Designed miniproteins, single chains, continued (4). Designs and how they scored, part 51

Each design is a single chain, and the fold is of that chain. pLDDT is the mean over its residues in the fold that is shown.

## One batch from the design tools (miniprotein)

Design m13747
Fold by ESMFold2-Fast:
Structure m13747 (fold): chain A 91 residues (1-91)
Amino acid sequence: LEELIKKGEEAMERIRLLIDFLRGVREDLKSTAQSPVLELVRDEIERNGKIALESYSKALALAPSEELKKNLEKAKELTKEALALVEEAEA
């Protein structure tokens, strides 16, 4: 259980860092605009999103308390919201 939650949290942290990078590129496009780099970042966000969703879903199945289940459901929702931002490439 703890290992699954940690894996999900690490994946979410990577997503946040990559989204911050995309936002930075949007603010300073003149110095960082390279299509291959942007594609790689989007692929990494998608991959980490799948890891987070899978890890949280498995943790939900093992969760011993309703409070933990509620927190994991919220974590899944936040992950889905973060992934939706990738579509715009402006997150």
Scores: mean pLDDT 71

Design m13748
Fold by ESMFold2-Fast:
Parts: C-alpha cells; structure tokens; sequence
Structure m13748 (fold): chain A 57 residues (1-57)
C-alpha cells in the first residue's frame, strides 16, 4: 500500500509546513502576516486533499 502511505506522508508534510508558516506569521511584520496566513491555509487545504485522495484508494 505504498501509494496510500506516500499520499499520507505528503499530507503530513503539508500540515507541518502550514503550522510552521502560521507560527512564523505570529512573529512577522504586519505587512507580511496576511500573506503568510493565506499560504498556511493553502498548504492545509493541500494536505486535506491528499488525505482524502489516500482514503479514496
């Protein structure tokens, strides 16, 4: 079940990157915060998509 495990591992990486960006946003200059938060939300959504794809296999 290498494909399922690969997708779940990729989803975890996206979640971790999103969490890191959200943490970075809390310490970022005001001008950068909206961009970092939007990027974090995008990465979380990508992780959710990959997790759903893995469950469909």
Amino acid sequence: DDEVQRLLRQAQLYYQMGDSLREAASKAPESQKPFLLELADTLRAQGERLEAEARAL
Scores: mean pLDDT 86

Design m13749
Fold by ESMFold2-Fast:
Structure m13749 (fold): chain A 97 residues (1-97)
Amino acid sequence: GTQQQVTRLVGLALRLIGLSLDPVTRERAREALEIAREAVTLSLQLGDRRLAEQVLRTAAEIAVRGGDLEGARELLELAEQNGLTDAARYIQRLLAE
């Protein structure tokens, strides 16, 4: 069954949203990167590419706001490696600003 994976993924997504609502520090940006890596892996294992793309977009916004441009670049590479084209395009745009 996928129930345990879905429950874990929902928890990670909610934590990531919570990080986006607080004042963003470099430490919170790094936490968001770690959460995003696990959440993307779980989303792809479950076949939910749309959720994987949304997770990467949200984490990249947190990374950029927290000044972790290297973390945002790591998320871009993760998007490109997994063919998550919408997320990759979005992150490229964030890094250009």
Scores: mean pLDDT 83

Design m13750
Fold by ESMFold2-Fast:
Structure m13750 (fold): chain A 93 residues (1-93)
Amino acid sequence: DISLTDEEEEEIRPELEEKQKRLDELKAKAVAEIGEEELMKLFKEASQKNKDIKDVVERIKAMLKWIIENSPNEALREMARIYLEIIEKVLKI
């Protein structure tokens, strides 16, 4: 439950829709460039490197930062940046 004002909800909705569309495009590009199997391997490695972080939000942030630092794929790095923006700017966590 997000306790937002009507004005904040109206502002967030178009931004979330735009970000979701871009994430869908970047996911398709990443799969096309490195393949689904390599993509899954990268997510598994990011998760395993950060498994000791008990807080779910902090763990997700750490995984996204790990992808930005370690992935050579531009689409995956851009996806990770967008997810961080959603967490930090939209969810303010």
Scores: mean pLDDT 74

Design m13751
Fold by ESMFold2-Fast:
Structure m13751 (fold): chain A 74 residues (1-74)
Amino acid sequence: MSLAEQAEALFREKKAEVERLIAEGRYDEALAVLEELGKQMEALMKTASSAEFERMVELAEEVTKLRREVLAKM
């Protein structure tokens, strides 16, 4: 499995968790999950090839959008 595929799987799993926490009004916990995900994505991007990097940048932008949404609800 490529690093980009691993990052996509991780993002999908954590996005579902964040959406559940938002639905429960647990915004602080949702932000903590997004902060952890962001750090994990940065670590993966440092070891990614240039060909995989573009895909991972897209996923990092989606993490940023989710964080912005949570902050807007607080």
Scores: mean pLDDT 81

Design m13752
Fold by ESMFold2-Fast:
Structure m13752 (fold): chain A 55 residues (1-55)
Amino acid sequence: MEKIIEELKKKFPKLPEDVIRMIVSAPSLDSIPWVKELVGEELAEEAFKYAKELK
């Protein structure tokens, strides 16, 4: 889990660590809709897809 967070921080340096932790822990982006509001839908979807590929 922590290693995935570090990889996401390298790939998406504009994302706050709290948002990255939420993305990694969520079963789907629909479970964390406020993340799309905070960082934008495109960035949220890219980060979620990348996190899922690392799992």
Scores: mean pLDDT 77

Design m13753
Fold by ESMFold2-Fast:
Structure m13753 (fold): chain A 97 residues (1-97)
Amino acid sequence: DKELEELRALLERVIAAARAVLAAPDDEAARKAFLEAVIALLQHQQRIAGRTLAPEALAAAKAAWEANWDKVDIVELARLAVREAEEALKLLDELER
C-alpha cells in the first residue's frame, strides 16, 4: 500500500530527526528538522482522516514553537516521538500480514 509506505517513510524521518535532537539538543538545525518532520507527519494523518488544516494555522504553530524553543523540554518531546514512531512502525509491520 503506497499510503502505508508513505506513512513508514514519515515515521522513519521523525525518528531520525528526533535522534539528531537527542544527540545535540541545542542545535537549531536539528530542532528545525524535527519540527518539520512532525508537521509533515501531522499533515499526512490529517489528510487520511479527511481533515484540512489551514496552512496559516500550521505556519503560526511553527512560528510559536520556534519562538519558544527555550521553554520547551525538547529532549522529552524527542524521546516521546521516537517511542511513538517506533511503536507505529511495529503496527504497520503487523498490518502487512
Scores: mean pLDDT 75

Design m13754
Fold by ESMFold2-Fast:
Parts: C-alpha cells; structure tokens; sequence
Structure m13754 (fold): chain A 70 residues (1-70)
C-alpha cells in the first residue's frame, strides 16, 4: 500500500514538472493531497478534471507530457 501510494505520488509529481499550465498543476496537487488522505472519490474527480484540461492543451504540450511520463 505505501509503496503503491509512493509510486502514484511520484508519477503525479513527474507530470506536474512537465505541465506548465497552472490549473493542471493545481489539480495534480489536489490529487496528491486526496491520495494522502485516502479520499478515493476526490482522486477520481480531480483525475477526470486533469484529463479534461490535458485534452485542451496544444498538441506540442501534450507530446511533451507524453514523452516525460512514459
């Protein structure tokens, strides 16, 4: 459980480093906080919002994010 949680948080922090959009960075912070609080409903809500915001980014930003987090 702790190792899985650490892996999820590390993946999200890695995503946050490549995303320049402040709204997406804010949503990632909310997901990390929700994970630390074991609030799975909040995690699902904010993940959905992150994917929605990512889909609105220019293709160049989407490519950069994909390359970094793969």
Amino acid sequence: MEEWLKEQIESLEKLKKVVTNPRIQELIDKIIEALKNNDLDAVQKYLREVYEELSKLPKEEQQKIHDEVS
Scores: mean pLDDT 75

Design m13755
Fold by ESMFold2-Fast:
Structure m13755 (fold): chain A 64 residues (1-64)
Amino acid sequence: SNLEKLEKDLKIEEEQIEFFKKELEEALNDPNTSPREIAILEAALAITEAGKLFLEKQIEKLKE
């Protein structure tokens, strides 16, 4: 069903958010990481968090 697909996609987004959070933490702890590399990781995290919010809103609409 469409709901099951969205719930699966939400789980994948949540796993990607945790992955990028760990990558960003490791990058921030490395003094050789460039500001550009940090900005790219911050942007990737922001995009995945926005994707999660979008999926949560779609799931809520289907539960109406």
Scores: mean pLDDT 87

Design m13756
Fold by ESMFold2-Fast:
Structure m13756 (fold): chain A 81 residues (1-81)
Amino acid sequence: MKKVLEEIEKLDEADKLRALKILEELKKEKLSDKSIETFMKYFIELLKKGELVSIDDYVNNTDISEEDKEKVRKALESLQK
């Protein structure tokens, strides 16, 4: 987890706020620390590249369990509205 927080601190203020909100929503869904770290690393790399990705692309390209993928989807959907 510490490495994820260090990478978030290096982001621009707007992207940092987005990453922190996503991290808190993932924690609320009771994801494992390993799944949170795996997803957040992927998300931060995409932010650094300026790539636009759908929720399905985030979930499908993250190396986590199918149960954790569903939890990620719910967390991301809650942040949209």
Scores: mean pLDDT 76

Design m13757
Fold by ESMFold2-Fast:
Formats: sequence, C-alpha cells, structure tokens
Structure m13757 (fold): chain A 81 residues (1-81)
Amino acid sequence: KSVLRPDLQLLNELSSLSIEELKERLRELGISDEEIEEALKNLTPASIQEKSLQLLEGKITLSEKELALLALYSKKLAEEV
C-alpha cells in the first residue's frame, strides 16, 4: 500500500522549528532539560546521519520525542559551524 509515513511528516514539521521551539516541544512531552542533554550525549553526527537515512528508507520507526531529539541535535550541529 502506498501510504505517507507519519513519522517522516512529523520529522519535516519538527525540522522547521527553532532550537527553542524543539526544547519546548520536548518539555511538553515530559522530557526535562537534563534528560535532553543526556540523550544528546548518545548522539553523534554519524549516528544522526545513519538514523535519518534509515528513517527515510523505512528501516526504522521513531517516536515523537525521538524525532524531536533528532531534529534538535541536527540543528545544534548546524549552529556550531
């Protein structure tokens, strides 16, 4: 069946948000600033790229909080250049 993937649509929506808006979204999902920082420590540029490719290829499915963390980390990496 040809179906648009809700997780990819959500990732695109989250990727349009600012870093501050993503942090607010994560807080609304019950994730503290400390938990966000801890989760980000487990992510590398290579792992972000790999997860993004796997998500696009339909090999994995991510929750809203995982997608928001992925988007936040990607934006932080872009800002550090």
Scores: mean pLDDT 72

Design m13758
Fold by ESMFold2-Fast:
Structure m13758 (fold): chain A 70 residues (1-70)
Amino acid sequence: SIQDKLNEATQLYNEGKYDEAINIYKSLLPEVSEEQKLNIKIAIADSYQRQKKYDEALKVYEEILKDYPN
């Protein structure tokens, strides 16, 4: 289920397995609502930031600002 995959991605993030967490989060994007996509994109950006992949994190934040303006 979507919830089981979200739980797995969160566990991987907590274990420092950011690449695996990002892979699951990205796989969920086409399967979830627009509201849930925002939360998942934030999790992807945070995962990149934790890996010190700051350029990749900034790109995801730029997408969020573009897709979810006021």
Scores: mean pLDDT 85

Design m13759
Fold by ESMFold2-Fast:
Structure m13759 (fold): chain A 82 residues (1-82)
Amino acid sequence: SAEELKEELLELFREVLPLLLEVEKKYGDASSLDELPEDLRKKLLSAAEELDRLWDRLEKEAPELVPEVKKEMLELAKELAA
């Protein structure tokens, strides 16, 4: 369902967000993903591919939820960055 799709996207984002913050803290000066450790790069690329797929599905199946999901993602990012 659209609700399950939203929940999957937000759950994956919550899991990926700490990894993104760690990359910014330790590798913020990196010019490309190739400068990251292979394990971390693979995890980020896999997560990015899954997020892109879920996001594309959300835009196709439930475009009305897009603004709400974007708002919740922004709030999660702000909370974890604090």
Scores: mean pLDDT 79

Design m13760
Fold by ESMFold2-Fast:
Structure m13760 (fold): chain A 68 residues (1-68)
Amino acid sequence: AVATLTFADRALAEAGAQFATGLFAADLESVEVVDDRTLRLTFRTRGAAEAAADGFRRNGSAEAVEVR
């Protein structure tokens, strides 16, 4: 399962990557910076991807959050 996060700028995207690797390490398969503002998180389960997406929605740092 994949969560795609879009941020206002590169600094927020980098902060998002640190947040994800700190909180979701056990369920994270990979973290990929697609471009200056887009972060792709690959999770082992859909539940983990949805939990991560909820975390980013709650902290308000991401402009868009998509789970596939």
Scores: mean pLDDT 79

Design m13761
Fold by ESMFold2-Fast:
Structure m13761 (fold): chain A 135 residues (1-135)
Amino acid sequence: KLGRELSEEEKKKAREKTAEGLYYLAQYLKTGDRKYLDKALEYFKEALKINKDNIAAHAGIELVEYLKTGDNRHGGHLLLSKYIDPDDPFVQFLQGVRYYLSGNLEQARKYFTLAAEKGSGKLKEAAELLLSLIP
């Protein structure tokens, strides 16, 4: 009746897959090449196969679907829960993307800077890439 709890290694693996997805999302925002949205979606889905409750991966899928709809820019569909840890670099990155897509470049810079400082690996690379796009 009791399922197995996810190990810390499994949670880490899901976070690494989510970071890869966010990196490809950043490549899309830099290049406009929709192939990077497909790669991002693949990595978010792989993260959810490992940890179905990875909120950053769910938010990443929602962002990719929003970007794939093209002209249907509904900011409310990208609502990231404020109850998630605001010091989490994945949450900071996603808030940065939300501000970037709304044209609030000062808030986008702030949140990408926080994600780059607290994040590591592909998440840090994604945040630094998007910082390079902000004047």
Scores: mean pLDDT 80

Design m13762
Fold by ESMFold2-Fast:
Structure m13762 (fold): chain A 84 residues (1-84)
Amino acid sequence: SMAEFEKKLQEAQAKIQELAAKAYEAVKNGDLKKAVEIVKEIIELLKETLAFLKENNAPQSLIDGVEQQLKEAEEWLKELEKKL
C-alpha cells in the first residue's frame, strides 16, 4: 500500500539523517575512517529500502528517488575514501 511505502521511506529517511549527522561530525573531527564506515551503513540502508520498493512494485518515482540518493551516497563514499 502507499501508506506502507510512505512509512518505510519515512523510517529510512530518519535513520539516514541521524547517520549523516554522525558522518558529518566524524569528518569535522578528522575521523575519516569512522565517516567511511557510517556512509557504508547509509548505503546498505538505501539498498535495503530500494529492494523493498522493487519487491513490492512501488511507483517508479519512489524507486527513482531512492536510486538517486544511493548514487549520491556512493559518490560521497568515493570522495571520503580518496582522503584516506
Scores: mean pLDDT 89

Design m13763
Fold by ESMFold2-Fast:
Parts: structure tokens; C-alpha cells; sequence
Structure m13763 (fold): chain A 108 residues (1-108)
């Protein structure tokens, strides 16, 4: 099934919140953190101001249920992002490509 722009925003925010937390760049997995919003906008190539309009305010559990995605696949996506951030930094081309690969686990 074809996913909405809001599904891409919500999935990216939850993956990045968990990944940034795992690498010690966030103190929590809060998807409303400014670093999560900035990196989500950068990964998706959209304006940061569009995030709150496009994304439903869903918990991780609600998002996974809505998308029909397992927690195992979510954890795999988080690992891809965390490993890329550790190796290449937050704002590298390699990290952006890893984000695209992580999103394919949800949306393909």
C-alpha cells in the first residue's frame, strides 16, 4: 500500500528519536525534541514547519500498529540509523542514505 507523507514523517521521527537516544545525543526518545524535528526535516527534504501539520501525534506503539510493522523491524531501522550516526555523524550523506534504507523496512 502507498503510505502518506504523514506516515513518512511519523516513522522518521520515531526512528530518529530512538537512534539519537541510543547514541547518547538525546536524553529521551521524545519525538517533539528540536533535534529530532531538525534531523527529520533534513532526512525528508521538507520544511521543519511542515512536520506538525503532516504527522499525527502517535506513540511508537500506535504508529507500528497503524503501519502494520513489527517491533523487530522498528529495532532493525533504529540500529541502521544508530550505526550510521556513530560512524558518519548526524548530518552526512551516508547517514541520509541509511535513513532511506531504514524507512524501506517500514514502507516497502
Amino acid sequence: SKHSAGDYVAATRHILAEALYKVGLLDSTDVNDEKVKEMTAWVLGIDKSSLDVLAPNLSKEELLKRLGVSEEKFNEAVKIMADAIKKHGVYSNETRLAAQDALKLFLD
Scores: mean pLDDT 83

Design m13764
Fold by ESMFold2-Fast:
Structure m13764 (fold): chain A 74 residues (1-74)
Amino acid sequence: SSVTEEAIARIEEMIKELEELAKTASPEDKALLEQVIELLREIKKQMETWSDEEVEKRLAIIEREVAAFLQLIK
């Protein structure tokens, strides 16, 4: 669905942002960033199995959690 395609694109954008941050991060922060990137890649794969409603609801939670994580490490 278009909802799932847009959500996957958003996850890919978040992964790219985290990859850029990892390039200049401390070794400890880099390890945490790489862990979050891996989780987002797994979520992206699982999104194909979710309904449009689940995609929208879960994407909102994921975006909130990633934003909170970025505040913690920056």
Scores: mean pLDDT 86

Design m13765
Fold by ESMFold2-Fast:
Structure m13765 (fold): chain A 72 residues (1-72)
Amino acid sequence: ELEELKQRLVETAKKYAEAIKNNDLEASRKLTEEIGKLVAELRDAVRKYGEEGRKAFQEALDAIRKALKEAS
């Protein structure tokens, strides 16, 4: 479901921020790859669900930006 993809992406972004804060370069690289996969899945959902998919994509991006800023 779109909501599950958004939640996984946000949680992965939070883990990425934590890895950066802890200077865990191996974990940050792995999490970067995972974020890329989740973003690709969400983009596929945009194509499949049209306007609803675009809204979900924008909500996910906003949530990621917030999580990364809070970790700075």
Scores: mean pLDDT 76

Design m13766
Fold by ESMFold2-Fast:
Structure m13766 (fold): chain A 98 residues (1-98)
Amino acid sequence: SMREELRKKLEELRERKRELVEAPLEELLERLREKVEEAKKLGLISDEEYELLNRILADPTATLTVDGEEASVEPEHEREDLALLIGTLEALIYLHKQ
């Protein structure tokens, strides 16, 4: 069933998140870049989301403006936030291809 396939994929994504949290920052940024480009090519993210993600890729600790509000990736959560973004994009790509 689709629910069992999704559950298995969520378990895979959780395991991948554990691996990503321990990965070097440079590797996380490369993986995020690859997923951002794939998601953009598939039409899964907007032009505004693509610009925001590219700003994160350029400087993960930079203060960003989203819909007139400031947002930043906190240094102590940098790896976890990057892993969450990667996992989210991988989930969107997976669901699109099914």
Scores: mean pLDDT 69

Design m13767
Fold by ESMFold2-Fast:
Structure m13767 (fold): chain A 69 residues (1-69)
Amino acid sequence: MSKPKLTPRQRALRRLAKLILEKGYVTDEELERIAQETGLSLEEVRRLAEQLKKMNEDTLKRLIETIES
């Protein structure tokens, strides 16, 4: 299997945080794509996106760094 180590939740968080930092929002199509890629439910991905939207930029950057470390 191609790349071990990141959990489905960590992959979703990393993808969502990057999208929010890059353009300030996440579309429904992007949420569905992340759910399909990670194996999480669409509801779980939406919940994670809502949590991340409440975070400031510095917190989002730190989260990405932590996941990628």
Scores: mean pLDDT 79

Design m13768
Fold by ESMFold2-Fast:
Structure m13768 (fold): chain A 63 residues (1-63)
Amino acid sequence: MTPKEIADKLLANEGKPVTIPQYLHGWDLPDIDKYLGKNVLDVLSFGSLSGEPAVLENRGLPS
């Protein structure tokens, strides 16, 4: 998935964990954040090379 596709899924699923069928690196986060705007990104799991998926949550706008 592209960072925009990940961000689109997060925006559609605010407050819910989203499973990404790939592992993520720290350098993927700025690109996802760019498309999320002011929404707060939480990383529950980065996944792994052994096939574990990444899990992210959009916590919405800061109050």
Scores: mean pLDDT 80

Design m13769
Fold by ESMFold2-Fast:
Structure m13769 (fold): chain A 77 residues (1-77)
Amino acid sequence: VTDGMVNAVKDNIIKQMKTKYKDLIEGMSDEEIEGIADIIVEREVVGKTPLSVMGILGGGISRSVVEQAIEEYKKKN
């Protein structure tokens, strides 16, 4: 997985959160959303295969992954 792919996946994750899972991030700032996306990238993208990363780009991120990242973000902040 290249740095360019990681950045593209992060952008796609933010897009999915703001569209597909907007109910989970309602009332959150762009800074909070970006922090949650960074947690998802660390857990689901770093060290994964290109095929798994392509799945996320195609909108394959699950609701539970977003919920878990939100909980982790809350524990940090």
Scores: mean pLDDT 72

Design m13770
Fold by ESMFold2-Fast:
Structure m13770 (fold): chain A 82 residues (1-82)
Amino acid sequence: MLEELEEMIKELEPMLPETAKNIREAVEEGHVGEALAMARMALAVMKISGDTTDKVEELRKIPGATEEAVKLHEELIERQKK
């Protein structure tokens, strides 16, 4: 679990460095479960979000991931526009 989370953070770092940092800090504070959920959601956003903000509405339909998923998707779109 913790090792899996570390691998996810490495994968997120080049695309979502701020999100990766937040996940790492959550782990350091003992919020491993929340960090894992955030990491999984960030990877899902990278995989399924595509290049449009319309995908934000799809993310809002995912149970338990609404606010964080929206923020992650917006960050990913900002990176892709660069």
Scores: mean pLDDT 66

Design m13771
Fold by ESMFold2-Fast:
Structure m13771 (fold): chain A 66 residues (1-66)
Amino acid sequence: ASAEQIAAAGREAAAIAEEGLRNGVPLEEVRRRILDVFLAHGVPEEEAEFYAELEVREIERELAAA
């Protein structure tokens, strides 16, 4: 996938993840939603899983710091 596709998917995924976690959605379910966003943006499954994991780890760090 292009850097632009990955960046767009990442921005959308971050917004969805923040809202989901604020509403008490389990982290595993949030991870699934993030993966689906990357796939919807045309990112191949292996790359989508990699970027979804990075996004989840970043959100976990932000929650731990708050």
Scores: mean pLDDT 78

Design m13772
Fold by ESMFold2-Fast:
Structure m13772 (fold): chain A 77 residues (1-77)
Amino acid sequence: SAITREIREALEAKGLSPLETFEKFDKDGDGVLDREELERLVEELGLKSSVEEVMAAADLDGDGVIDFGEFLALAGV
């Protein structure tokens, strides 16, 4: 998808792995990113997509958070 490509290109441009990015924003170490953490991630990567678009693309469980597996899918891994 366009979002997957955008995230992957942003990570590559910044020299960040998906794991490093996820761990940086997962401050609680609970293995999920909430909306506030995702907003910071979107700002850090300079994405054109909104947090709502990212969550809709990755939230496969419908629980309002993104786990590491969902984030890897977003990053095209």
Scores: mean pLDDT 76

Design m13773
Fold by ESMFold2-Fast:
Structure m13773 (fold): chain A 81 residues (1-81)
Amino acid sequence: SEERTLVILVARLSLLAAGLSFTVEKNPNVSEELRKRVQEAVARGKALIANLDSLSIAEATAKLQELIDEFDKLEKEMAAQ
């Protein structure tokens, strides 16, 4: 169902956000600028999840996927440092 798809995307975004936050906390080599970008992206993810009920399924799915892609890019940037 569409609700099941949203639950899976929310779980994926939440796991990625937790992983990024853990990496930033445990890795002192992450730059201050990148640390701030991760914190701001995680905050946007939390805000999106809190606001899901006010969005259409299509809008929610697109926004969740966009943030998942952004989190993947941030993880790659951290790994490159």
Scores: mean pLDDT 85

Design m13774
Fold by ESMFold2-Fast:
Structure m13774 (fold): chain A 90 residues (1-90)
Amino acid sequence: SKKELEYDIPNITSEQLAEIAKELEEGAKEYDEVIARVTVSKEIAEAAKKYFEEAGEYLEKELGYKTSVELEYDEKTGQSVVTVRVEKGK
């Protein structure tokens, strides 16, 4: 089973990043795969990506989930999209 989450928060805060990470962790308890797509401004995109990479490493080490984080720039909107995947499988 899969769950998809979408967020559009150009100036995302550390508190909002933590809330999304918590939703991914809670979703991973119920679904085989959870995907979050987070649209942010290009200026904050690298910081958001790093946050989710660190959160993903924690989930992999503590809970045995498989995680991945991708960052893509959308030329049409001038925004960046951070895609976070959390999978069961360990």
Scores: mean pLDDT 84

Design m13775
Fold by ESMFold2-Fast:
Structure m13775 (fold): chain A 88 residues (1-88)
Amino acid sequence: MTREEALLGAYAMGAIIGSLEYAGASKGVLGHFRGLALTFIQGSAALLGLDDAGLQELIDAYERGYKEGKEKKLSVSDISNKLADWLS
């Protein structure tokens, strides 16, 4: 995993969660996905040996994705396509 891949992954996790929140996902579903995003961010930072500043860049990428996902008002189909691309 590269730093660029970790930043893109953090952004993508945020965008998915923001899109799910816009689509009306339950607090339980949102909490579960936020837990997965936190695990990915912390795991990526540990794997890449990032300092606090590097960890903050991943958090900022996640927050940017979350805001854009929520503001873009993506459909359920758009969310499904993003998830399929992320799992392939």
Scores: mean pLDDT 78

Design m13776
Fold by ESMFold2-Fast:
Structure m13776 (fold): chain A 89 residues (1-89)
Amino acid sequence: MSQEVVSLITAAGILAVAAEASLAGYGSEEDLRIDLRALAELGEELEKKGLKEQGRAIKELAEKALAAKTDEEKREYLKKLKEAILKAA
């Protein structure tokens, strides 16, 4: 992997942990929304850098978490999002 791709995956991992903390009550709904939007953007950048499947999965799961109406649904999508990020590494 290029250093750029490694940096994007690392950033995604950090944001996913931050989003999980916000959802657990250690941050605001606004913080969660900002982190999920940033994750969707990172997924799109990964897709552009040639990680088509992994980037798309990260983007789609972040968008689904952002659109989810319940904390339970957000938690489920965030779990899948973390798994997708680990699989990209």
Scores: mean pLDDT 85

Design m13777
Fold by ESMFold2-Fast:
Structure m13777 (fold): chain A 69 residues (1-69)
Amino acid sequence: AMEKIEKAQRALTRLHIERGPLLSAEEAVEAAREAGLSEEQIEKVREAAEKRGPLTPAEAFEIIAELLR
């Protein structure tokens, strides 16, 4: 739901500030977990992030938002 999208956006903004402009798959997974995604959804985030390689917070947000449709 919308609250999970807002939590994901906040988590990714925090990670960008703390860890720099590019996120690892593990950091994308951390943001998804903080947003309250299920373990099944978290595994899909991991798969998509690993496929892309290092990704921006915006790219990580797109992956998470797609799973929350």
Scores: mean pLDDT 78

Design m13778
Fold by ESMFold2-Fast:
Structure m13778 (fold): chain A 69 residues (1-69)
Amino acid sequence: SSDLILRIALHEIRKIVEENSREEALEKIIQMLKNIKDKLSDEQIEELIREVERLLGKEAAEKVRKALE
């Protein structure tokens, strides 16, 4: 289920941010999202990008968005 993947990814983003430096967290988040992008809808990807914005700010969220194009 894509909903299960979304919930796991949201939880994993939070853990990555807690356990890593800002720059390392951003790189790990981008790699994780690239691996799961094909399994999620555009709306679900936007929800993940919003969580990145909440935790790491707008600049980080824009870097994630561009990396997924």
Scores: mean pLDDT 87

Design m13779
Fold by ESMFold2-Fast:
Structure m13779 (fold): chain A 66 residues (1-66)
Amino acid sequence: SKLRKEMEERSAFYEEVIKMTQEQLDKANAAGDTKTARELESQIEALRKAYDEEVARANEMIAEHE
C-alpha cells in the first residue's frame, strides 16, 4: 500500500514533467525549430523509459511486501 502510493506519486510527477516537456515541444514546433523539437522528442522518450523502469522496480518491491 505505501509503496503503491509512492508509485502513484512518482507516476504523477513523471506525467507532469512529460506534459511540460510536451508543451516545450509544441512551442518548438510552432516556432519551426526542428532541431529543438527532435531533442525534446528524445527527452520525452527518455522520461517514459525512466518512468517504466521506476514502475517495474516499485512493482517488484510491492510484490515482495505482499
Scores: mean pLDDT 81

Design m13780
Fold by ESMFold2-Fast:
Formats: sequence, structure tokens, C-alpha cells
Structure m13780 (fold): chain A 70 residues (1-70)
Amino acid sequence: SSEWNELEKIVGEVVVKRLKALGFDKLPDDKIKIIIEELKDGFSSVKLQDALKKAGVPIGIEWAKFIAGE
């Protein structure tokens, strides 16, 4: 979707591939938009964890660090 292409421009291809591998590709486009809005100011594992929590799909910080490449 266009939302996943926009997210990739913010976080990069590797992060998007990790998110999809973990099943986040099943999220509806409105939830992806929430993630995009939260990550516009900058990307980190902490911001990713907060973004996913706001999208209704909370994860532990260890998974957020793995996805972010930290």
C-alpha cells in the first residue's frame, strides 16, 4: 500500500522487512498511518515501541530494538 511505501521512506527497507516478517503487514492502513505520524519526528526503538502501542499492537523493548537494528 502507499502507507507502507511512506513508512519505508522514514525507517528504511530493512526495518519494513522486519515488521512484515513479524506479521505487522496484517495491520489495516489506518493503523500504519498512526505509526507514520509517530515516527515523522525521528526514528528509534523507543519511538517505534510507542508508535506500535498507539496503533494497538504493543511490543516489548527487546523486539523494538531488534526491528530498529539496535
Scores: mean pLDDT 86

Design m13781
Fold by ESMFold2-Fast:
Structure m13781 (fold): chain A 81 residues (1-81)
Amino acid sequence: FVEKLKQLLEALAKKAEAQGTPLGKKIAELARKAVKALDAGDYETAAEYAIEASKLLHPDEVSDEEAEEGKKELEKLLKEA
């Protein structure tokens, strides 16, 4: 499960960077930081960066409250995996 998430984040980073926009570069940076945190076993930091990348990708669909809940849920799932 953690491996699949890393693959998805890496794919997201490459796709976002390929867009050549400042927003795409920021999303790619956050996604890569999440992958590094997953490799280090730092699931709290990984969840934070992954949710921040998602919020930037869909700012109109993800509220601040939903981002905080998403971070907690993802951290829990990563620790249980």
Scores: mean pLDDT 75

Design m13782
Fold by ESMFold2-Fast:
Structure m13782 (fold): chain A 78 residues (1-78)
Amino acid sequence: MLSEDELFDRLLEILREEAKTLPPDLQALVLQALDHIRKYRETGDRAEGLKAFELLKQIPADVLRELLAKAAARFEAE
């Protein structure tokens, strides 16, 4: 059984790499959101997840959707 923490860490790394393809302002928002997601993983505090969501909400929906779709495809490799 794979650790969910290991799978989650891999997904965050993929998201960070895909975020590098974005314009600097959008990249900064994604990286800040990923930092809050990291804190959520460390503490289990849902408030950190909510902060990440509020940051991601500032990204244009199409850009966020494409970023997540690319990251998910890379993660699943199918």
Scores: mean pLDDT 77

